Designed miniproteins, single chains, continued (2). Designs and how they scored, part 27

Each design is a single chain, and the fold is of that chain. pLDDT is the mean over its residues in the fold that is shown.

## One batch from the design tools (miniprotein)

Design m4967
Fold by ESMFold2-Fast:
Structure m4967 (fold): chain A 108 residues (1-108)
Amino acid sequence: GSVVIRVTVVVEGKLTDEQLQKIRDAALEMARRAAKEAGIEVTRLQVDVRKEGDKATIDVTLVVPGDAPDEQVRRLAELLREGFPEAIQKAAPDAKVVEVRTEVRRVP
C-alpha cells in the first residue's frame, strides 16, 4: 500500500511559459526539501501545471510507503501546505495565489 499526498495551488495572472517553468522547478525543490525535513522517503514525486484562461493550477503529488508513520505523513503535508504557496509566489511574484488545497489518501 501507499500514501498519496496531493497539494493543489491555484494562481491568477497572465503567466508566460518561462514563469510556468520556474513554478515547476520551485515546486519540485520545495517538495524535495519538505520530504527531507520530515524524514520521509518519497517513492514518486510529480508536478503538473495546467493553464486555463487567466488561471494556472499546480498539482504536486507525492507517493510515500504505506507503512510511513502517521506523524511523519502529517508533518510532510503541513510543510507542503505552508511551503508551496510561498515557493510559487517567489517564482511568479505578479501572480495571485487564490486557492490552496491539501489531500492525503491511503491506497491499498
Scores: mean pLDDT 84

Design m4968
Fold by ESMFold2-Fast:
Structure m4968 (fold): chain A 82 residues (1-82)
Amino acid sequence: SLAEQIQRQLEAMLQLLEGARDAVENKDFEGFSKKVAELLKKLGLPSPAPSPKEIEENLEHIRAALAEIDAALAAAAAEAAA
């Protein structure tokens, strides 16, 4: 039961990251900000989502960070599912 709950939580976070990556690729910085806010909420982290201007100014760093987090969460979800 606990392992299943952890697996579902990781899968939900992975889905939010996929949405965040899609928003960045479509230059939907407001959508990206909303997905980041939802992800932070699921992680229990109290932080305001970055503004669209901050996202635009830091696109390369954001893309790199999203790729690393996506890979890490995908690996964790696969491990939890096994």
Scores: mean pLDDT 68

Design m4969
Fold by ESMFold2-Fast:
Structure m4969 (fold): chain A 74 residues (1-74)
Amino acid sequence: SAEIIAKLKELFSRVLGVEPVAEDDDFFALGGNGLKAAVLVGEIKEEFGVDVPLSTLYRYPTIRELAEYIESQL
């Protein structure tokens, strides 16, 4: 949903310290690493109540792909 995408853009910007963030931007291409990935999945759990495995974030690293995963778990 548009709401999940908007929130993920906010979380990517906060964790990575970069703006703007587009839906097709790759978390790791924007400068993310394993430590920042762990922070991001923790914040997603706090915000949405969804556990995202780190392997899932490596497989689906864009906001669009991650939003689809989160929606599938709700």
Scores: mean pLDDT 84

Design m4970
Fold by ESMFold2-Fast:
Structure m4970 (fold): chain A 80 residues (1-80)
Amino acid sequence: SFKAMRDFATRVTDAAIRAARRSGDEELLRRVERTGEELLKLVDESEKNGTVTEEQRKKIQDLLEELSRLLDEARRLAGE
């Protein structure tokens, strides 16, 4: 469901933002914020259209992979 997708995207974004804040890396925090905003915008647009196109699905997947990578980097920098 679109609600489940938005809830998941929001949770991942929030976790990445918190980790980036703990890392103290301001540039990493800005990258996480931009990536999360782009992800949430795509999810919102997909919901408004009532469907996810293959192109949108690919972009959402790529953004989730980027957020996961940024989260891992933030945790590493924070000594986690």
Scores: mean pLDDT 85

Design m4971
Fold by ESMFold2-Fast:
Structure m4971 (fold): chain A 97 residues (1-97)
Amino acid sequence: MKLIAQKEEEIKVERYPGILELIELALKIAEEMMKELNLKAKVTDIFVSSYTENGKEITIVDIDLLGEDGKKYRLRVEFIQLNETTIKVIASLYEMP
């Protein structure tokens, strides 16, 4: 597994989003990153993991992608609650074996 690209941002929210909303946001991030890298790929699977650490919510959305180049990729999007109205988002794109 090889890291190809990563971006981080903070987003403002009214409340910590539900899992479906986080999946939709992760898919939007995938589309934006693929466009920036000029990579054409199809979503093949989605995995979600969630846990709480020190009273803060953490959700990880893994999106598996099959590139038109025949390569497999995974986009991991980590949503980390910083406070009631702010989430840190870390999106990491990996080339899979």
Scores: mean pLDDT 86

Design m4972
Fold by ESMFold2-Fast:
Structure m4972 (fold): chain A 89 residues (1-89)
Amino acid sequence: MEVEKLKKELLEEGKKLFEEGAELLSKYGGTDKKKEEEAQKLLGKGLGLIEAVEGKRPEINAILPEITIEEAKKALEEAKKKIKAIEEA
């Protein structure tokens, strides 16, 4: 089933983005503002994809205060749109 395969791919992509963002934030948080902002974006996108696919928030809220509310909202909206487009096709 193509829908299930794509959901798995989106979940894997979300996990990769989240892991990359967390690593950047850990290494450059408070020392490189540009890298910190990049990390916040990746965390938001990754978290949004994971939540949209699994229907639940990951148990990683300790890192969430490092991302902006606006980035998180954008990531969730984009992830939901991707899932909806797949379900409709």
Scores: mean pLDDT 63

Design m4974
Fold by ESMFold2-Fast:
Structure m4974 (fold): chain A 55 residues (1-55)
Amino acid sequence: LKEQADELLERARELRERARRIRETDKSPQGLLEAEILEGMAALLEGMAAFLLSK
């Protein structure tokens, strides 16, 4: 289960890096929405990983 938590955290990190790049490169409303969606998904994955690590 710790392995799964580590994978979730790695994916969350990748999503946050992608969102950051979008925010720096793309000033369009669509780009901002995509970045927010990616950040939301990353937060969800981080929460799931925290739950798994609490076992």
Scores: mean pLDDT 81

Design m4975
Fold by ESMFold2-Fast:
Structure m4975 (fold): chain A 91 residues (1-91)
Amino acid sequence: AVAEARARLEEEGRRAMEALAALKRAVEEGASLEELRALAERALEAAREAAEALRELLRAQGASEEEAEAAAERLLARVEGLVAKLLALGE
């Protein structure tokens, strides 16, 4: 249902943002590469769930399969890019 997909997008989106904020803080504090990788994986896992929820939400709202998939891929790519930039700063 639209409400369920929206709630999941909000929850997983929040988790991804919290993990990205934690990763940024860990980079600033000089955390170990192991710790940075663990936080990066957490952010990416939440981003994958948020992207799936976005795809389901858009499909439930009448978007085409192609449009919904493109939007989900774009969301995931943005988080992957942010994670990559933060990890590069942590080296």
Scores: mean pLDDT 86

Design m4976
Fold by ESMFold2-Fast:
Structure m4976 (fold): chain A 60 residues (1-60)
Amino acid sequence: MLSDEERYRLLRLLAEHATPLQVAKAAKLLMDDPNASLEEIAKAAGVSVETVREALERAR
């Protein structure tokens, strides 16, 4: 489970690769399901799973 600070950093990093609408979809997913998989986050943000994994490492 991501902390609120880690979630905020992840969303900011994803904003470099995604539209505001895609970032909003990812944010809603993480609020509704804090245990969402990398695949689910990638699909919501419209980016690759590898991009989400890299952003998550940088967010920590």
Scores: mean pLDDT 78

Design m4977
Fold by ESMFold2-Fast:
Structure m4977 (fold): chain A 89 residues (1-89)
Amino acid sequence: KKLEEVKKEIEEELKKLSEELTKKIKEEEKKLEELLKAGKITKEEVAKKVAELVGRVLREIGDKIQEAIERLRKVREEIEREEKLKELE
């Protein structure tokens, strides 16, 4: 079924996105911790950079969820169209 294929594709894309975002967060946290320990950045600057990172991550997740919703909507419309065609035959 086309719906099952699209669902698997969405699940794989979300898994990859989750892995990429988790990696980015960990790398940025490590950089910020090293800068803080070296006295090159303040606690306030760390908080601001973390807030900016969270905002960016939430935007990427939001965009991907919106794409997934649109893909599922299109598949649903195709299924409804095929069902109507079967009723007419």
Scores: mean pLDDT 78

Design m4978
Fold by ESMFold2-Fast:
Structure m4978 (fold): chain A 88 residues (1-88)
Amino acid sequence: MEEVEEAAEEAGRRMEEIARRAGVPEEEARRIGEGVRREVLELAERVGLEAARRLAELALEAWEAKLAGDEEAYREALERARRLVEEL
């Protein structure tokens, strides 16, 4: 459980940092990060830590691409995430 909580907090912090680098206001970036943290916790309960971590990495990659304006990378990351979900 502690390992799951730690992974979720890390994903949330990384998302918050990605949002801040893209110019999202600090308070809004914190809310986005907290949302990601909660989603990773809930996902880990349903599919396990390893699958949740892999999905979180793809989600972070997708958000970073989206905020950078790279629509191709964003679309590719989403497609990879959907394929991973189908394997669960």
Scores: mean pLDDT 78

Design m4979
Fold by ESMFold2-Fast:
Structure m4979 (fold): chain A 71 residues (1-71)
Amino acid sequence: SSEEERLRELERRIVVLESALGLLEAAIDFLESLMPSLDPEKQKEAERELEDLRRQMEELRREIRRLREQL
């Protein structure tokens, strides 16, 4: 049925976005683990990158929530 196809497509999109979210979380964890070993200039660069990654993570969480509301 068309409803079953719609649900499968939504579930597939959610899985893809959750995978992307997991990669962003891993990248954040990696950068945070490196922070203590970086010089001050590199720490500032890493802080800006972390801010960007956290923003992207929040955008993905919002999109996942939006799609789940359509299930």
Scores: mean pLDDT 88

Design m4980
Fold by ESMFold2-Fast:
Structure m4980 (fold): chain A 80 residues (1-80)
Amino acid sequence: SRAEVFDLVVEGLRLYSEGRYEEALEKFREALRLAKEIGDEGAKRHIARVLDEVLRGGSRFQVPEELRPEFEELRREALA
């Protein structure tokens, strides 16, 4: 369901805020997979926006360089 997609996104953001970047990535992947399965274009756009914000980063948190390509690929998939 759409609620499950958003729950996964929230959990991903929580893990990201804790510096648990690989676990955050997996939650975002699960969210996108579910959004694609249910055909929810709005949920896909929401995930793309979240990933865009995460990739832009800020003074507090930055995606490690090693994981950046995987986050960028997931964002591209969300926009497709």
Scores: mean pLDDT 83

Design m4981
Fold by ESMFold2-Fast:
Structure m4981 (fold): chain A 99 residues (1-99)
Amino acid sequence: GEMARRALELLRRAAELVKEAAMKLLESEEDKEKILKAIGLILRAIGILEDIERATEPDPALAREIIELAKEILELTEDEEAKKLAEEAIRLAEEALEL
């Protein structure tokens, strides 16, 4: 239905933003432990994007996973651009959950 299509598009946009936030975290970080965490977050975001591409209906679990990844980025980063991307990803994922 139209709601399902809109929810999937919001989830895709949110997952793309959380991937960009994790990539920005990777670019701005010099600590090896945080770099490894950023790489892990990027890979998880790619996995979510792949799951969305295979999805026929919006899965609330995907929205929750996007929100958790974005929160992890917010805890790890002091980069304002990465924070803005992560916060926007949370808003879009929450909007998808309300549809």
Scores: mean pLDDT 86

Design m4982
Fold by ESMFold2-Fast:
Structure m4982 (fold): chain A 89 residues (1-89)
Amino acid sequence: DELLEEARRLLAEARELVREIEKAMKEKSMTVEQAIGAALRAIGLILDAERLIERTENTDPEAKRLAEEARRLAERALRLAMEALKEVK
């Protein structure tokens, strides 16, 4: 329970960071380096959350749902990093 609560907090922080990157990239208010760095930070938070989820009971349906959320959020963060990288000359 406490592990899943902490995982939920980390995923919420990562999700907010991903939203900020998406907005900043759309508004052209962030450099390529800043966008990539922020996306990697979000991925780090997601990996920390996944480690907590893995320590939870294997049959917990909440753990499975959070793992799916983490995977989807990691895909979004990676897409943002790759999109930023495409703008490199």
Scores: mean pLDDT 81

Design m4983
Fold by ESMFold2-Fast:
Structure m4983 (fold): chain A 59 residues (1-59)
Amino acid sequence: SAADILARAEAGLAAGRPLEEVAIETTRAITAAYDAGELSEAEVDALRARVTAALRAAA
């Protein structure tokens, strides 16, 4: 789910993983979920915005 993808990204950032690795992994997870029909285009846009905010907060 979108919540699971965001939670995984936030957990990675909290664990001190490199921002670039978390960003790449999260982008792949969002793309895979969209391709599988699990997320709508609007849900992808909202999730990308939330992930970007989390990455900026961790930088």
Scores: mean pLDDT 84

Design m4984
Fold by ESMFold2-Fast:
Structure m4984 (fold): chain A 98 residues (1-98)
Amino acid sequence: GALEEIDRAIDLLHELSEKSKNLDIQVETTLAIIQLHLAKQALEKGDYESAIEGLEFVKKRLEKLKPKATPEQKKLIDGAMEEIDRAIELARKELENA
């Protein structure tokens, strides 16, 4: 479900932070992880609109980070963004079924 997809994105961003010596990447990944935890909290409370908005905001920030990343780090960013896209899709389906 959407929570498991967000957890996978968080895991990929932790790996990115550990593999990067770039301070901008470390700061932006830390902020993204915090925002993903806030999106999880919104989903758990049934606030799907706030969760989707937060997830889309994280995607935009990660996209801006890609030019600063190595090819290996870009794969982690792309993987996290794919998991976030799946979480958004699942959250939108919950809105349609509610």
Scores: mean pLDDT 87

Design m4985
Fold by ESMFold2-Fast:
Structure m4985 (fold): chain A 59 residues (1-59)
Amino acid sequence: MLKRPPIEVISLEFRGLAAEVEGDIEGAKEDYQRAIELLKEHGADEEELEPARKNLEKL
């Protein structure tokens, strides 16, 4: 069953994107990694990890 991602994860992904736009690549990496970690803690599937993982891989 797909579970709706927590708002906290969405906020971390948004912070990562903002850091990336500002040129804070290390900050962006930390935020994306934290979002992935939280998603895994909440039992997320690979599909739910994909947006954060894609953004992290891009960096």
Scores: mean pLDDT 73

Design m4986
Fold by ESMFold2-Fast:
Structure m4986 (fold): chain A 116 residues (1-116)
Amino acid sequence: MRARLEELLELQGRLGALLDRAYALATERGLGADEEVSRLLAEISALHTEIARLLEEMLSMSEEEVRARVPELLALQERLGRLVEEFAERTDVPPDLAREMRELLERMLELLRELA
C-alpha cells in the first residue's frame, strides 16, 4: 500500500515537470495569452495539487481508509488525464512529450486501480 502511494507521488512530481515544459513551449508559441489555454492550465494545476494533497493524506491512513478514498482519486486522475490531453491537442505539444505525459497518466491510473 504505502510503496504504491509513494510511487504515485513521485509520478505526480514527474508529471508536474512535464506540464511545466509543455506550458513553456506553448508560451514560446504565443499561446500563453489564449483564454482557453489559460483556463485548462488553471484546472490542470488545481487538480494536480488536489491529487497530491489527497495522496499525502493517504500516507497516514489505514489500508481500509485508503481503499475508501481510491474512487475519489480515480475520478480526479481521470479528469486530469482528459484536461492534459485537451491541453496537448490545443497547444500542439511535441509528440514525444505528449506520449511521455500520457504514459505517466496511464501508469498512475493503473496504480490507483491496484489500490482499489
Scores: mean pLDDT 84

Design m4987
Fold by ESMFold2-Fast:
Structure m4987 (fold): chain A 77 residues (1-77)
Amino acid sequence: MSSTSPEKLEQARRLLREGEELYNQGKYEEAVELFREAVELAPEDVPGAFGVLIGALLKLGKTEEAKKVREELDNLK
């Protein structure tokens, strides 16, 4: 259940969309920054943000960071 403010949720959704656009353009480093912000603002309210963040980190070869993000997602259960 989401207790995130409407403003933070809207910002997180915008960041997720902008990050996906960058990811589709191959701008993985820029996409990672936006996905991280979206996850930090509304981790439970933007399903899939962890997945796209992990995907972008793997595209950059940052396997250690991707593993940590996966562990963060697992801890939300």
Scores: mean pLDDT 78

Design m4988
Fold by ESMFold2-Fast:
Structure m4988 (fold): chain A 70 residues (1-70)
Amino acid sequence: DEEVARIAEILQTDPATIRSISDEEIAAARERVAAVGALLSARGGEAVDIDGRELMELAKKAAIGVLREL
């Protein structure tokens, strides 16, 4: 799939990893990332209690969703 191959190349990962992530996981991750972004904006960019590794995993899934729309 051209789209999956393109996303895998951008994220420096294999297409099988991209295919293993469901559309529902992507939608949930995008919603969570948007909520975190809104929280950071409301706090003027001040530190919030967010697990960095969890945030990176969510950001990766959200990025896949955005790249699929392009």
Scores: mean pLDDT 69

Design m4989
Fold by ESMFold2-Fast:
Parts: sequence; structure tokens; C-alpha cells
Structure m4989 (fold): chain A 57 residues (1-57)
Amino acid sequence: MTQEQQSAVVRAQNKAYELLKQGASREEALEAAKSMGLSDELAQKIVDNAETDLAAE
């Protein structure tokens, strides 16, 4: 994974978590992650992780 992709993953994780915590839909979180240049597979994993983290809190 490139340094750029790694930075995008971290930013997407933070953004997805923030959106879901504020009551945004899973679809909105996925769109935000994809807008940062991530693949559909990576975006789904990031949103799944954010949902799991929120459920654990």
C-alpha cells in the first residue's frame, strides 16, 4: 500500500466514524470514503470498522 493510500484510509476511517456518530447513513459514509479515492472494497471495510467501533462504545 502506498503512503498516499495509507493516509487516505486513515482520513476515510475518521470521516466515516464522524458521519455515523452524527447520525448519517451507511450510504453517506461509503460515499465519503469513495470520494477520498478508495476502492469499493476498502470503503466497505472502513465503514464496517466504523460501525463496529460505534457499537462497541
Scores: mean pLDDT 77

Design m4990
Fold by ESMFold2-Fast:
Structure m4990 (fold): chain A 76 residues (1-76)
Amino acid sequence: MVEEEVLELLKKMQEKHKSPPFSEEELKELIEKFKEDVEKLEEIDPRLVPLALEVLRNPENEELREEIERLLEEAK
């Protein structure tokens, strides 16, 4: 399930980046709102989905943007 898979990845990213915790309901709402984009990102690299959602939530977070750039570079 997209929601559960994204939640697991987000928890791992939160641990790595020391981001504050988030509620499952808030994340499910974001996933539903951006479902089409989430599905496309998951086809490229599942790790991009949680990072993109976190950047959308916290666009000023440089560490998250650097991680996305790193994963995109690896996918080339």
Scores: mean pLDDT 62

Design m4991
Fold by ESMFold2-Fast:
Structure m4991 (fold): chain A 79 residues (1-79)
Amino acid sequence: MSEEDLEAETLLALGEIYHAIGNIDKERGDYDGAIESYKKALELYEKALAVATNPDLRAEAQKNIEYVKKKIEELEKEK
């Protein structure tokens, strides 16, 4: 794996952690915390996509970006 793809994989893993935290916050009714965590996940996934050269990693990052953006939009509409 290239240096770029190793960095991308690490960024995806960190993004998944923040995504999971956001899911927990949402389940607990902390919508502000959920939005903050999802936005951090989004930033990490976008950074992963920017550095990734492997097509599978790029596809994973793109799917995660789309999913998290949708979650943020849905929660922000409730305010």
Scores: mean pLDDT 85

Design m4992
Fold by ESMFold2-Fast:
Structure m4992 (fold): chain A 55 residues (1-55)
Amino acid sequence: MEERLENAVEALTTLAKAGHDEETLRNSARVMVAAGLLTPEQAEEALKRALEKVK
C-alpha cells in the first residue's frame, strides 16, 4: 500500500478526533488531490478509512 494513502488516513483521523466535521475532512481530502498528493480515488479511500477508524 502507498505511504501517501496511509499518511492521509492518519491526517484525516486526527482532524476527526479534534472535532472537525465530515465536510471539513472532505475539503481537506480535496486539497490533497489539488496539491497532487493523492488521486481522487485515494482521497475517497482515505476519507472512508478515517471515518471508519473514528466510528
Scores: mean pLDDT 78

Design m4994
Fold by ESMFold2-Fast:
Structure m4994 (fold): chain A 70 residues (1-70)
Amino acid sequence: MSKEELEKEVTVSMAIMTLTVMKLAGETPEETAETLRKLAEKENSELFKKVAEVAEKEGIDAAIEYAAKA
């Protein structure tokens, strides 16, 4: 894998893990989206930003599916 592919895989794994933990904790889609937006700002990641948007609009399960397809 290239370095760029590895960095993308790590980011995807972090997004899925965060979403899964928030879902198991019973967090709302809005709270989950807020957490992911903070991660997007901290990591300067467009993927976290998009995943947060999907979580807020379509729910946590849709956001997990979106991240897994990235």
Scores: mean pLDDT 79

Design m4996
Fold by ESMFold2-Fast:
Structure m4996 (fold): chain A 74 residues (1-74)
Amino acid sequence: MEEAKKLIEEAKKKLDEGHKALDAGDYEKAAKLYKEAVELLKKAESLLEKVPVEWATLLAAAEIGYVAAEIEKA
């Protein structure tokens, strides 16, 4: 299941970029990056017979980051 692992790695990169954008005050970019991370994680789930605990943690981080970025935009 190499493809699912690559999607999770891409999601981690998007989360890191989202955190950097949030720190820079670019809340629109941060929200977009967190949303992209969520989509990558959902795609990885569709390829896995059983999702790892790490996947759930990453999804929670991405969703929380997205909400935080949206609040800061307001």
Scores: mean pLDDT 80

Design m4997
Fold by ESMFold2-Fast:
Structure m4997 (fold): chain A 106 residues (1-106)
Amino acid sequence: SLTQSPTSLTAEVGETVTINLTASSDVGNNVSWYKEKPGELPELIIENASKLAAGVRSRFSGSGSGTNYSLTISNLEKEDTATYYASTFDSNGNPVWGEGTKLTVV
């Protein structure tokens, strides 16, 4: 399973926030982070734990290995208000999703 913390947070424009992920077993860097806004398709932000996805702003970064991972968002903008989901794959190649972290930028 994937556990994200916190489940929700509020931060101000210009701040830096970190969202943490704990996996119940080693996932071998097969961690992606997605940004989801209501009514929109999820946007891939980070793949392979630390690789910034194409077209994504450098304010986003991913780190971690084994069972512990994090997504850091620097220099927050109001447009960063979204729910952020971590994802990995099970032994059958099916996607497994974290429960999400709701970020509100004020």
Scores: mean pLDDT 84

Design m4998
Fold by ESMFold2-Fast:
Structure m4998 (fold): chain A 100 residues (1-100)
Amino acid sequence: MLEGTYTVEVTGADGARGRVEIEVHSTYEVPGAFVGIGTVKRVENGEALGVSVGDHVALVVPKDRPDEAGVFKTDVPPGSDAREALGKELEGLGGGRIVE
């Protein structure tokens, strides 16, 4: 996983659907997944997903499903080391397909 802009078609826990465009500032690798820390740049259906432009999020991309991502709201600031997300509370917004 590289730094850059990713768009995820997100399905939330309540079945709400939307799209989140995330600018990933830092990345790290864990067993089974890549993790990126970024900022939300654009959102469709943000109220239903509980996410807004400017929110800090973590992307978790499974190595066995590199076209899918889980999206988690985080308090880790943009430009922080992505590894700091491991020690922080992550709020699951949902997950889905990475689209470009």
Scores: mean pLDDT 72

Design m5000
Fold by ESMFold2-Fast:
Structure m5000 (fold): chain A 71 residues (1-71)
Amino acid sequence: MEESIEALREAGLEEAAEYLEKADEAARAGDYRKAAEYLIQAVKALAKERPELREELEAAAAKYEALLAAA
């Protein structure tokens, strides 16, 4: 996960990298629900910066949000 955060920052995807870093921090603290929320936000941020993948990534984020809300 840390390698992915560094790769995103090097690519200029700072918003997605920031949310992934927060997700990793939450997971290390044992807060897996918070980590999942940050992962969803990272996917949404990536979708905004990668228009060719935006529809697919936004659909995935919405599906994971629905699953998290149902849990």
Scores: mean pLDDT 73

Design m5001
Fold by ESMFold2-Fast:
Structure m5001 (fold): chain A 78 residues (1-78)
Amino acid sequence: MEKIEQYKKVIETSKDPEKIAEAYLNLGKIYYQQGDYDKAIEYYKKAIELAKPGSKIRLEAEINLGIIEIEKGVAKHL
């Protein structure tokens, strides 16, 4: 989908960590909706790494990652 390529381009071209984190969060959501949980987990983790502590982006990525981990029956770190 062109939307996936749009977010990948933001990740490759942007130097703003918050913008990159937002793009990773949106990629995670897209892959989750497609049932690709492994890629969704990968992108949510990258969003968490780049997003500022306490930010809406970080919180949303952590919540979405937790939902997938519950669905897969896998324990989250801490």
Scores: mean pLDDT 79

